# Ledger of designs, part 99: designed miniproteins, single chains, continued (5)

Each design is a single chain, and the fold is of that chain. pLDDT is the mean over its residues in the fold that is shown.

## One batch from the design tools (miniprotein)

Design m19643
Fold by ESMFold2-Fast:
Structure m19643 (fold): chain A 85 residues (1-85)
Amino acid sequence: SMRETARKLLERAREAIRRGDMLEADILLSLALMIISILKQLGTPEDLETAAEILAELAELAREMGREEEAELLRKEAEELREKA
């Protein structure tokens, strides 16, 4: 499933961050954002809730990367998608 694929991408991104491989982490986060875009286009309540969960995890990873402004924007988008679900 897209949820399972996104979760694996996020796990790999967290491992890349732990290694200090910020380029690999950034690529993996970009792939996860692409999955979020697909889920938002599908637009069912389940898809929007899944997208919100992935966005919340992306926000935490962005904080671990020192990208506080990006993390806050991702967190806010997650909350907005939950309201629409």
Scores: mean pLDDT 84

Design m19644
Fold by ESMFold2-Fast:
Parts: C-alpha cells; sequence; structure tokens
Structure m19644 (fold): chain A 82 residues (1-82)
C-alpha cells in the first residue's frame, strides 16, 4: 500500500532528517492517520527546500532536489487519499 511506498522512498532519501520524517509519515499511514502523514510530508518538503537553498555545490543541490521531488510526489499521493 501507500505506507510501503513511503518506506521505500525513505530508504532512498539522502538527508537523514527527510528520511526520518518519511518513516514517521509511513507509521502514520499504517495507523490510518492520513492528516498526520500529510503534515509530516509537508515538514519533509520544507526541510528538502531548505537543503536546496543552502546547497554549497552542484552535487549537494542535485541530491537535495532529488529528495524534494520524491517527497512532493509522496505528498501529492497522500493528499489524494482524503
Amino acid sequence: GEAEVLREAAERMKDPAVKALLEEAARALEAGDVARAAALLTAAALVAIGNVLDAKNEEERERAEEDLEIVLEALRRVQELE
């Protein structure tokens, strides 16, 4: 289900803070709390946006942009559940 997709996305995260938020969002979905999952994914997106803006070089920026893309797709999918 969608919680499994979030767990797989978490394992692909480069930033440990973004990973932790995706893992918490997956647990929220497993508990049936879609609103909490959406809030946690919104927090993850804000962290990833901050990482893009604070990137010191091209490699850091590309890594942060990849995390952000995955988080935004996950948030879109979770929002469709409500």
Scores: mean pLDDT 87

Design m19645
Fold by ESMFold2-Fast:
Structure m19645 (fold): chain A 66 residues (1-66)
Amino acid sequence: SLKFEAEVAIAFARIYVAIAKISGDNELADEIQKMVDEAEKALREGNYEEAIKLAQEAIDFYREKV
């Protein structure tokens, strides 16, 4: 289901927040966390496509910075 896809995407984005924190890049971790928070809000509101988009943008942001 689209909801499950959103939950999985958010879970992966949360992993990248943890990686950024372990790497000592607090600015990167904070920015990714904001995107994850927005994705989680979209998920709670039933906006699954928006939640997936925001989670993917968080992952892409990490990949562009490392």
Scores: mean pLDDT 88

Design m19646
Fold by ESMFold2-Fast:
Structure m19646 (fold): chain A 76 residues (1-76)
Amino acid sequence: MTVYLVDVLTTKEAAEAVKEALAPYAVSLRVIDDGDEALVQGLFESREAAEKAAEAAAKVPGVKSVRIAPLELPAP
């Protein structure tokens, strides 16, 4: 099964707004705080959901980069 990973590199101040932008579309979400930056990672069940979430996140002031990557999960 293919899921989509969205990685958003942002300032610490923008991390909460990015999390909110990804949350409606994400099946899982985490924030990694590292110094003066934060990495917000979301997993999405479809490419369309990932692209929509990435577009919403990219509009948040303080976002430095947004990446989408397909992730193939092993069969159960």
Scores: mean pLDDT 80

Design m19647
Fold by ESMFold2-Fast:
Structure m19647 (fold): chain A 67 residues (1-67)
Amino acid sequence: SMQNELRKLVLEAAEKNNGFLSREQLIEIGEKFGIPREKVEELFDKLKKERLSPGEAFLVLSIALSE
């Protein structure tokens, strides 16, 4: 399912980056699911964080996919 693929990509990205996702990693995953770069950046910037946990990344991308 899309949700299982999203979860897998988020967890794989986090494993490569000490358990967190950078802005660029979030954008790359978002683009694979058809989410524009600008939309991911907008949502990331609203959180005012330098990095996201896997749970936060999954939530952000899930919100973007529902819009």
Scores: mean pLDDT 85

Design m19648
Fold by ESMFold2-Fast:
Structure m19648 (fold): chain A 61 residues (1-61)
Amino acid sequence: ASPAVLEAERLFSEALEAAKNGDYETARKLVEQAAKLYASLGVDVDPEAAFRVLKAHAESA
């Protein structure tokens, strides 16, 4: 796996933790950083859609 993919996965994990703690500003920034890493690999990730999914997971836990 690419180091950038592993870093993006780490950022999503940290974003989920931030969202579970109610820190949605930090969660959004981490999702945006992960999306930028994927974009550098030619993979388009919509950070708004990704954040909505992540927030739903945090609220359902």
Scores: mean pLDDT 79

Design m19649
Fold by ESMFold2-Fast:
Order: C-alpha cells, then sequence, then structure tokens
Structure m19649 (fold): chain A 79 residues (1-79)
C-alpha cells in the first residue's frame, strides 16, 4: 500500500530531520520552502507513515496521512 505524509509548520532544520527520518524508513521525502517548511513523504507503509507523522508533530509541526489521495489521519503539534 502507498501512504503519503504531508508535514507542515516546520523550520528548515526540523524539515531536514523529518526528511532524513522518512528516508531511513525507505520513503521518498521532498522539502518544500514557503513561509514555513513542508515535507512530503511517499512510499511508506501505514506503520511507517504514522511514525513519520508522530515525529513531525513531536517537533511542533502538523502532519496529515493520505492513502491514495484521501486524508486518513491528522496529527496536531505535541506540546
Amino acid sequence: MKYTVVATGLTKEQAEIVAEYARSLGGKAEIIEGDEYTVVVTGLTREQAEKVARFAALLGGTAEIYEDGKLVKKFEPVK
């Protein structure tokens, strides 16, 4: 199965750490620069997608998990 994680509200350093973590799990990660940084991760299993999403939320970002283009779960920033 193909899952996509979209993590938003990150600093450059946080985006790089999230991207490296996703790549270590075998995913493909792209960093998008804007007013804040976004990381888009593809090629993950459900369990790997949840790990990446939770990690991004732990860093203070918002993470959304998509399955075949449909939003299946959202993680809010952890305080």
Scores: mean pLDDT 83

Design m19650
Fold by ESMFold2-Fast:
Structure m19650 (fold): chain A 69 residues (1-69)
Amino acid sequence: SARERALELEQELTLEAMRAAIDVRIGVPGAQERLDRAVEAANLLTRALAGEADIEEAIREAERLLEEL
């Protein structure tokens, strides 16, 4: 289901955000931009899961942002 896919993506984005946050701490170039994208994608999914946005559209946009990480 779309909800199951959204929850799966939220988990993947949480892990990517954690990796990016570690990279920010050690000064990896581009890590802040990766963290910002992961947070943006997770935020879109959170809003959709709360009924504030179209879930299928949020999934597509989150997948696009995740591919850019």
Scores: mean pLDDT 84

Design m19651
Fold by ESMFold2-Fast:
Structure m19651 (fold): chain A 96 residues (1-96)
Amino acid sequence: DANKYLEEGKKYFEEGKYEEAIEYYQKVLADPKASDEQKAEAYANLGKVYYKQGKLEEAEEAYEKALELDPKHEEARRGLIEVAVEVLREAVERVT
């Protein structure tokens, strides 16, 4: 059940166990019974994990994949904005 994997991934994410969270979200993506909406949520949650790890390029890619599957995914859209803001903030802080 893809929803069970999403719930487990979220629990590990809240505990700061990012490797375990990634494993569960990848289980959703590997499930042939998972809907595009469920896979979009898994990608959006992977984006959040990568963002917390400072992996901004991986976070951006994950959020983009979520939006390819569900263009109306609000969390993925916010995630992309947050990544863009963080990238610009780091660039400004480095050159100013």
Scores: mean pLDDT 85

Design m19652
Fold by ESMFold2-Fast:
Structure m19652 (fold): chain A 67 residues (1-67)
Amino acid sequence: ELDEEVEYALGLMAIAIAKRDVELGRITLEEARAFVDRVLENIKSPKARERVRKDFDEAVAEIEAKR
């Protein structure tokens, strides 16, 4: 099975890309969520998925808090 840390790293990269692109106005928050959700579909470890979701929720909250 894939290492949990490898799966988490993939999720972190997806979040970093999505957050940057939303902040630059390149994609919408909905597109960012869809992108991260697709990455999560390839993550089999429940712990890795939970960690990625928490990090993404924090990123979304930071972006939404701008208003």
Scores: mean pLDDT 80

Design m19653
Fold by ESMFold2-Fast:
Structure m19653 (fold): chain A 64 residues (1-64)
Amino acid sequence: MASQLSPEEQAKLIEELYKRALEHPEDMALSKEELKKEALEAAKIYREKGLLKAAEIFEKIAKE
């Protein structure tokens, strides 16, 4: 079911997925390095859009 989540709710779900991927990288399509790069890219995009809380979540993921 495609429910419309708030940007903060979407960021929290993505944070949970990234945390799980970092703990179990073998079960994910992306390596830890690739996940960090994706997180930094997402953080920049969300900052540009003014979604500062979502950006902070992705920055934490990128910091390890």
Scores: mean pLDDT 68

Design m19654
Fold by ESMFold2-Fast:
Structure m19654 (fold): chain A 86 residues (1-86)
Amino acid sequence: FESLVKAAKNMYEYLIKEQKLPEKKAIELTVVYLYTTYELSVEEIKEIFEKLGITSDIAKEVLEELNTEEKIEEKLDKILEEELKK
């Protein structure tokens, strides 16, 4: 579990510091990353974000929007569609 928290932190920091993404987008991509790469449940992802101290209003909004596996998959499809257009 600690290794998953570290992986999430590294991804979030990479998206914010290296990719210069806004907080909402960085949180969304980190959720999708954890779901697709480690096959984590929504509850496990929420626990990881709580452990990281990512508890802003934006983080709460994103986690409520992505509160089911179906919604995370919809978000992944949208991200892939946007990347394919570039």
Scores: mean pLDDT 75

Design m19655
Fold by ESMFold2-Fast:
Structure m19655 (fold): chain A 68 residues (1-68)
Amino acid sequence: MKEVINEVKLEIAEKLALLRDKLSDEELQKIYDEVVKLIEELAKAGASPEEIRKKARELLEKLLKEAL
């Protein structure tokens, strides 16, 4: 589980790093924190690695559409 959480966090951080020229540091941090909060809540609730990856990606896409 810890490896999956770290892998998903890294994937999100890498995708957000590519958008530094389009979004402010404050907006990037807000998006990162919101997705990480979801990952941590799902992990505490006993969600599967697959569910955590799916929900994290869906939230990231939604937040990026709202910010861009």
Scores: mean pLDDT 81

Design m19656
Fold by ESMFold2-Fast:
Structure m19656 (fold): chain A 66 residues (1-66)
Amino acid sequence: MPDLPDNLTPETAVAWAKALADAGDYDEAISLLRMVLRTLEEKGLLTPEQRALIESTIADIEAKKA
């Protein structure tokens, strides 16, 4: 698994979050994706496509948690 936060890319974060959700760690997965989204947005490194990918993944995990 990647060492976060040093290896924070949208694609890597989504892959890690899906693995966490698969293990039942929904809260950790959501927290990770929210942190990545905020960090990349603040740095101006977030594309609209990457934002949509992260937000869609968060919504999917939140639906499974609910």
Scores: mean pLDDT 76

Design m19657
Fold by ESMFold2-Fast:
Structure m19657 (fold): chain A 74 residues (1-74)
Amino acid sequence: GKTVSDEKIESEILLALALMDVSVQKIAIENGKVDKEEALKEAIKKLEEALKKVTDKESKEELEKEIKELKEEL
């Protein structure tokens, strides 16, 4: 099975990938390439999917914070 360190690294990778998706959506909004509401909803969905897969408390708290901030922008 995976070690605690391996699980933390995997959680951090999943968090980083989800945050990159959020960054891409924000860039697309700023450049007028997508609808702001639709892009924010997609970003929230990606963060929520990552939240289901991460096991590390710190990664969960960061994902929950990002989800809350994006929902407040809607």
Scores: mean pLDDT 79

Design m19658
Fold by ESMFold2-Fast:
Structure m19658 (fold): chain A 86 residues (1-86)
Amino acid sequence: SVFDEVIEKFRLIAVETEFFISAKREVKLVEEGKLTKEEAIKKIEEKFEKAVEEIKRLDIPEEIKEEAIKKMEEEKEEFIKKIEEI
């Protein structure tokens, strides 16, 4: 049903948003000297892996999962680059 599709899309957005906010927080902690670059990168990679597994469990088309994972992978790489430039 349309409602089931909407719910699953909200779940996808929630996973993507949680990853983005979490990664941004790790960058801020490095900038504030509260976390090492190595620790922050490790945490971002762990959070990415968790988010990928959560997306894989969603009842949505495989193509949508692949697009979401690819977008998050690119965001991950951008956050890691930003940390390395601190």
Scores: mean pLDDT 88

Design m19659
Fold by ESMFold2-Fast:
Structure m19659 (fold): chain A 68 residues (1-68)
Amino acid sequence: TASEAALLLVSAAKEGADTITVTLSDGTVFTVPTSDPAKLAGAVLSVIGEAPETVTVTVNGTTHTFEQ
């Protein structure tokens, strides 16, 4: 779910990942620098607000896929 993807984004930033890559079901890809809290917050809001059918989050080379 989008909420699970958002929780992973927050957890990865807290654990010190340098960057997080998010891919939405429409093919939109964006990279979140964890050193910028405003960009991280914006990415979380985008994932939750757009409620895409599938969200893929890549953290330190590990890929996680969430469906709604």
Scores: mean pLDDT 72

Design m19660
Fold by ESMFold2-Fast:
Structure m19660 (fold): chain A 57 residues (1-57)
Amino acid sequence: MKLRITGVKVNAELVQALLDAGAEILYVSPDEIVVETDKPEEVKEVVAKFGGKAEEL
C-alpha cells in the first residue's frame, strides 16, 4: 500500500523510524514523503508521533 505523508518536519529520525516500521521510501521532498508498506497501521502510528498525516494513495 502506498501512503503520502505530509505535515511533518522531514529529518533523518523520521526516515529511520519509517524504515524501522517496514516502509520502503519511494519519494522524499521537504514537504512530503511517499512510502510503500505492508504495515500501514505501524507507518500511520509513526507519522502521528511526528505530528503528521498519512493519506492512502
Scores: mean pLDDT 83

Design m19661
Fold by ESMFold2-Fast:
Structure m19661 (fold): chain A 119 residues (1-119)
Amino acid sequence: MITLTESGGGTVEEGGSVTLSAKISGDVKTIFQVGWWRQRPGQPLEFVASIDLATGEKSFHPEYVGRFTISYDKEKSTAYLNMSDLKPEDTAVYYFEVVDLGDFGKVYRGEGTELTVLK
């Protein structure tokens, strides 16, 4: 069984930076991909970034290239989403997801981390 412990977020001012983190606990051996999705108020869920853990290949939604970076610390089993040059439009709930190919591609999603960017 996989458990996800998300942290970071809170309230920050425009132009600031924040790092969201998510620790993976349990059977991490079969996890192939980790990533973040977000949901802005009144908007659909949207893809932000992912890492393929077998290759280290990173994927980003085109609008976040250069502003956001994603990394994974294998020793800590912790993923990081570093967000810079924050805008009020970055106000959202950020969901961490893992893909477990050992469990037929089952997706585990965290409870969400709230980020508020003040103007």
Scores: mean pLDDT 82

Design m19662
Fold by ESMFold2-Fast:
Structure m19662 (fold): chain A 61 residues (1-61)
Amino acid sequence: APSPREQIRAALTELLTDLKARGASEAEIREELERAERVISRTTGIPLAEVRRIRDEVLAE
């Protein structure tokens, strides 16, 4: 089974892919990812700083 970290990475990757497919701007992508990271942190109990680290890894791809 995927770890919580892998699940978060997959969710953020899917969101990024959907936003890019819709032609979202870099600013819109940043805003939507920030919104998603706060929701993920709140829902999973994983610290926001850790979710943001995973976000940065996804954006570096």
Scores: mean pLDDT 83

Design m19663
Fold by ESMFold2-Fast:
Structure m19663 (fold): chain A 76 residues (1-76)
Amino acid sequence: DEALRHLERAREAVEAGDHEEAIRHLEEAMALTPSGEAARHAREAKKAVEAGDHETALRHIDEAIRAEREALRAGL
């Protein structure tokens, strides 16, 4: 799953303090995911990264990963 990979890479980038890479991966995940819930959380994570709020960004990325995994189980 390419969207899931981008979400996982975004998480690594946030933990490394690499805001540019985090935003790039979140935008790719939003473009690729069929899950509206995953896309919404990825968008909120992007806003948090732009605000420098790493804790909030990681929480939303984790929720996006959860939603993407649910979409895969549902055949989306």
Scores: mean pLDDT 85

Design m19664
Fold by ESMFold2-Fast:
Structure m19664 (fold): chain A 62 residues (1-62)
Amino acid sequence: DRDRAVRESLRRFRELLEEVVRAGGDPELVRRVAEEFGMSPETLRRLIERAEEVLARIDAGI
């Protein structure tokens, strides 16, 4: 139950990260995604800079 919710959240985050990267890091999208996941836009920008590494980590964790 909790394990499934975590996997779904990670999958959602992965999809949104890919979308933000594809949109060229649009500030409006960055702010929206950061708000959805309870993180600062600064934190999300750092994750975008290392998006390849972050996505690989998420995929390995699923």
Scores: mean pLDDT 71

Design m19665
Fold by ESMFold2-Fast:
Structure m19665 (fold): chain A 57 residues (1-57)
Amino acid sequence: DPAALDARIAELGRRVQEHLAAAKEYEKAGNTEMAQKHRDEAERLSAELTRLARERA
């Protein structure tokens, strides 16, 4: 279902941005551990998003 795949890609993109924003805020606060955790999660989700986007091409 292309609509379901589109919704999944949009959701992953939103979550990537949320984790990147959270990482930036934790870094400003000096919480490097939480900043790194959010960066790692954003990278993982971004890789999944790229994979799904390629499946549509």
Scores: mean pLDDT 86

Design m19666
Fold by ESMFold2-Fast:
Structure m19666 (fold): chain A 80 residues (1-80)
Amino acid sequence: MVDKLTLEAEIWLALGRMAKTLGLYELAKKQYEKAIELAEKAGDKELLAEAYRELAEVYEKMGDEKKAEEYRKKAEEIAK
């Protein structure tokens, strides 16, 4: 099993959360995008949905409500 990809995705997700907490929204966005790529490759739908939800919050903080809504919908579709 590709447990390494899931672990790497979780690490990027954690890094994104730290960056978001510090107000480093562009960095958080990049880190969450990396987590999404790895979660998709790992087939981890729960982690993928969580990464989309976190990315939506970053876009909301950046004032991009349209993209925030888009990623919230993506998370909802995956998580059901």
Scores: mean pLDDT 83

Design m19667
Fold by ESMFold2-Fast:
Structure m19667 (fold): chain A 68 residues (1-68)
Amino acid sequence: MSNEEILKLLKENFEKEIQELSEKGASKEEIAKFAGEKLKEYLITKEGVSEEEAEKIAEKAKEMILSL
């Protein structure tokens, strides 16, 4: 999964929840952890992705958020 695809999935599925955390004063690290955990859960539950692959994608998503 590309960086652009990961960002699109986060925006389409979790934008409101991420925005709410940001408004409550959550750190970038807390937002990255939340987004990674939610994306992993979504990929396993909705897309049928393996736990190992979902974890790799979630780690990549966290790195992307932390680099912003």
Scores: mean pLDDT 80

Design m19668
Fold by ESMFold2-Fast:
Structure m19668 (fold): chain A 59 residues (1-59)
Amino acid sequence: MKEEEEKYKEALKALEEGKLEEAEKLLEELVLNNSPYKEEALEKLVELSVEHLREVVLK
């Protein structure tokens, strides 16, 4: 649906702007909605989780 596509684009924009919390929230919603973007959103969440773990370990 168009709603899922727009949400995915908003998540990518949030990643570009460094708004990791907003991006993670949007990607989680895409996974929970079982949308056509679920798999792509899950891949992005995994990548984001790796970056979060690195940040937490260093801090």
Scores: mean pLDDT 73

Design m19669
Fold by ESMFold2-Fast:
Structure m19669 (fold): chain A 68 residues (1-68)
Amino acid sequence: SATRERIIEAAIELFLEKGFENTSLREIAEAAGVSVGTLYSHFASKEELRRAVVEAMLAEAERRAAAE
C-alpha cells in the first residue's frame, strides 16, 4: 500500500541520518505523515520495519545494477 511505502521511505531516511537505535517509531510515523497506531497496523515491531527497510534497499540496489 502507499502508506506502507511512505513508512519504509521515512524509516530509510531516518536510519541513514541518525541510525536505527536513535530513531523512534514515533519519529518514523511523524515523518511518514501517519499515526503510530497506523504504523503498528503495518509493522508489528521496530525489527519488522528494519527488515522491510533492508529488503527495500536491497531491491533498489538490484534495480540500479540491472539498469546499468
Scores: mean pLDDT 82

Design m19670
Fold by ESMFold2-Fast:
Structure m19670 (fold): chain A 85 residues (1-85)
Amino acid sequence: SSRRATLLATAQALKQWADEVIADPSASEEEKQEARELRQQVDELLAQAPSMSLDALETRLRQALAKAQELIERGKTSPIVVTVD
């Protein structure tokens, strides 16, 4: 279905983004490690996708996207270390 194709395309785009973070010489080792973990989750999702229901695929992809969003927030904003203003 077109919806499955869109979900798979999104997963592939997410994998490519994670690979870009891993290859970025300005990224910290912690950022690269978290990107590797995200890439592993997406690789596992793509490997299992042919046997997954559309609903299961969507749920797994939403989990991976949530992790990517956390990585983006950490990379764009120094960890909120509220010690003093």
Scores: mean pLDDT 77

Design m19671
Fold by ESMFold2-Fast:
Structure m19671 (fold): chain A 64 residues (1-64)
Amino acid sequence: STLYKVTLVSENAVNFGTGEIYGVGEVLTLENVKVTEDGMLEATDAATGNKVLAGAGGVEIEKL
């Protein structure tokens, strides 16, 4: 599947499998990246397979 580089510019992200909170300035490698109408980024963490959520307004998304 397509990998994406997601940079947290002004938002935190949450890993739902681990409960880990990724902070502003962190870079994530995610799959299945989708931005919802409600302004949420939904994705899968490529390393763990866990669901990740963030606010879409404070992230930068690059296709790898």
Scores: mean pLDDT 84

Design m19672
Fold by ESMFold2-Fast:
Formats: sequence, structure tokens, C-alpha cells
Structure m19672 (fold): chain A 62 residues (1-62)
Amino acid sequence: MEEFAQRLADTLARTGGVSPEEAERLAREFVEKYGKHIENGEIVDPEAAEALQEAVERARAR
């Protein structure tokens, strides 16, 4: 799970246009809330995938 959070944070910082600190916080919050829907580093629940898209959109807006 920690590896997924770091990978997500790196992606948000690189493509989302947010600071590394914001990306790390956002990634941790997502994993904490939806971690149970992640298998082999992939999101298997559509609701969790939708939440991730919203998080990326919010990150870009900041």
C-alpha cells in the first residue's frame, strides 16, 4: 500500500501540477479511504477510480 501511495503521489506531482507535499497528502488520503479497493497496485472498484479522477482534478485546480 505504501508503494501505491508513493507512486500516486509522484504521478500527481508530475502530471497534476501540484507540489510534492500536496500530492503526498492527497495520495495518502486516497489510500486511507479506498485502500481496500486496491489490488496489485490497481484500483478494482469503479467508485474508487472515480474518486481518484476527482482528486486529480482538484489537484490541478489548486
Scores: mean pLDDT 69

Design m19673
Fold by ESMFold2-Fast:
Structure m19673 (fold): chain A 61 residues (1-61)
Amino acid sequence: EAEKVLEELLKKAQEVADAGLKQIEEEKDNPEKAKEIADKTIEEIEKLLGEANEKVAELRS
């Protein structure tokens, strides 16, 4: 169901965000590296959103 897809998305996105934030804190003295990690983390979350949207679309078909 769509609710389960969204719950799984939120859980995975939270794990990705938490890992990214931890890495950014470790690289706080290297702003270029911190920005790269932030951009990569956002990209991974966007990918998860796209996958979830595709699964929801399949359920409506």
Scores: mean pLDDT 80

Design m19674
Fold by ESMFold2-Fast:
Structure m19674 (fold): chain A 66 residues (1-66)
Amino acid sequence: MKAKYKITLRPTTDADGRRAWEIVSSEMEGEDDELQLEAAVKAGESLRADIQANPDAVATGEGEAE
C-alpha cells in the first residue's frame, strides 16, 4: 500500500507587485489516510525547498509514503 502526492505552484505577482504563488495542480494517489498525510507532508517539504532554490520558477513538491 502506497500514497503519492504532487503539488505544483506557479509564481505570480500580487496587486502590490510582491511575489505570490498560485496552485496550478494537486494530485493525491493512494487509499490509506495515514500514508496520504505522510505523502502530503513530504511533498510540502519538497515544495518549500524548490521555492527556496528558485523562487522565480514553477515550483513542484512530491511526496511518497508506503
Scores: mean pLDDT 79

Design m19675
Fold by ESMFold2-Fast:
Structure m19675 (fold): chain A 91 residues (1-91)
Amino acid sequence: SLEERINENPEDAEAWYSLGVEYRENKDYQEAAEYFEKAIELNPEDAEAWLNLGKTHFKLGDWEKAIAYYEKAAALDPGYGLELSELRKQM
């Protein structure tokens, strides 16, 4: 399990990211955000993790954090500029 991977190697950024994805799919947005934050602490250049943290905060209703995290994702990977533009249209 992902929890076993993390218990054996708590620096496994990919495992933390994957756990965040699972919790977000289950609509456990608070826990998902915490797991994405752990992934980013270990790998701060993971644009996809920043994007998914932003999407999670959008679901939590925290639009200011959502925009900030989307901007970070777009700064790391300009390909996410469209996602940022789409988010701004929903505000």
Scores: mean pLDDT 86

Design m19676
Fold by ESMFold2-Fast:
Structure m19676 (fold): chain A 94 residues (1-94)
Amino acid sequence: IEEIKDPKEKARAYNELGAQYLAQKKYDEAIEYYKKALEADPNYVDAWTNLGQAYLEAKEYDKAIEYYEKALELDPDHKRAKYNLELALELKKE
């Protein structure tokens, strides 16, 4: 991944790694790689949304809300970020 010079390709590669760790419920590793994706491309809406999902699944609701709101700043019509923001707000009440 360090050899990938295109920032958008590098971001996608890190995002894919994050998704693999998230599928294994390895939230700390998933978060690390999603953050690396966003270092490569801070406009990568899917990586902001995936970072929010990793925090949501880790039951870190305040951080999940923060990162979904960031995704929606970049893409107000992002359906998954909207839905998961609503879900995080609901779960925080419990």
Scores: mean pLDDT 84

Design m19677
Fold by ESMFold2-Fast:
Structure m19677 (fold): chain A 73 residues (1-73)
Amino acid sequence: EAEELALSGKPVEGYRKAIEENPEDALAHVRLGDALYREGKYDEAIEHYKRALEINPDYAVAKERLEKLLKDL
């Protein structure tokens, strides 16, 4: 079930912990942004996508997520 899958995966908690252990982990920032986007926390998702691009400017996924999110209003 979706609830059990979310609990076992704990995406937001897991990715926040990964960032606590390595704040410059661009992948963790992208994953946290995706998790926040799914929760409707768009402003927080944008900040994490921006952070990932600051760490790795060639992160195509982060750039694509930002452009789509900003365009969707």
Scores: mean pLDDT 74

Design m19678
Fold by ESMFold2-Fast:
Structure m19678 (fold): chain A 55 residues (1-55)
Amino acid sequence: SKEVEEFIKLFELSEEEKKRFYEIIGDDIEKIKELIRLINEKDLSVKEALEELEK
């Protein structure tokens, strides 16, 4: 989706981060919103926020 593509471009995800992103989030817009919230509110890296969502 457009939201997934915009997120990947905005945060400049590495190849490993892209792989993990698709495994945890896929095309789930609600999970993308939660990921952004974790990054912005808790000042987490993309990797840390993805690990938090996997819990």
Scores: mean pLDDT 76

Design m19679
Fold by ESMFold2-Fast:
Structure m19679 (fold): chain A 78 residues (1-78)
Amino acid sequence: MLSEEDKKKIEETFEDDKKVLLELYKKDKEEALKLLEEAIRRAEELAEEARKLGKEKLAEMLEELAERLRELLKELKE
């Protein structure tokens, strides 16, 4: 299970990234969507590598971040 500290770090990172992405989306929708898709892929790849290294907590944090980014991407595409 993710600790409260881990959850806070994920929430802070996601909130900051979301604000930047929403501002970019207003100026360049295509670029914002492309950056979101790349961010999701990187988070998923890093989660797999973390899991291979036995860093289960880091893998869980990265998977949670990837899921939040996927939800944002789905909302923006609609």
Scores: mean pLDDT 78

Design m19680
Fold by ESMFold2-Fast:
Structure m19680 (fold): chain A 73 residues (1-73)
Amino acid sequence: GKEAALEVGLALRAMGEAIQAELYAKKGDKEQAQKAIEEAKKVLEEAKKLGLPFAAKQAEKALKYGEEELKKI
């Protein structure tokens, strides 16, 4: 249904931002990595506001992963 499609879409968006954060962090680009982290945070807040638990949980995991990679630089 519509809710499931939206939830999967938000989860994939958060994962994409976390992957971008990791790639920029590995290149030493703190500014781009930080921007990707901020976009992942926005996806997490949107998922929470919409009451989408799967998307929120996936976004939290993606955000933590990206933040851990950012700490390495």
Scores: mean pLDDT 80

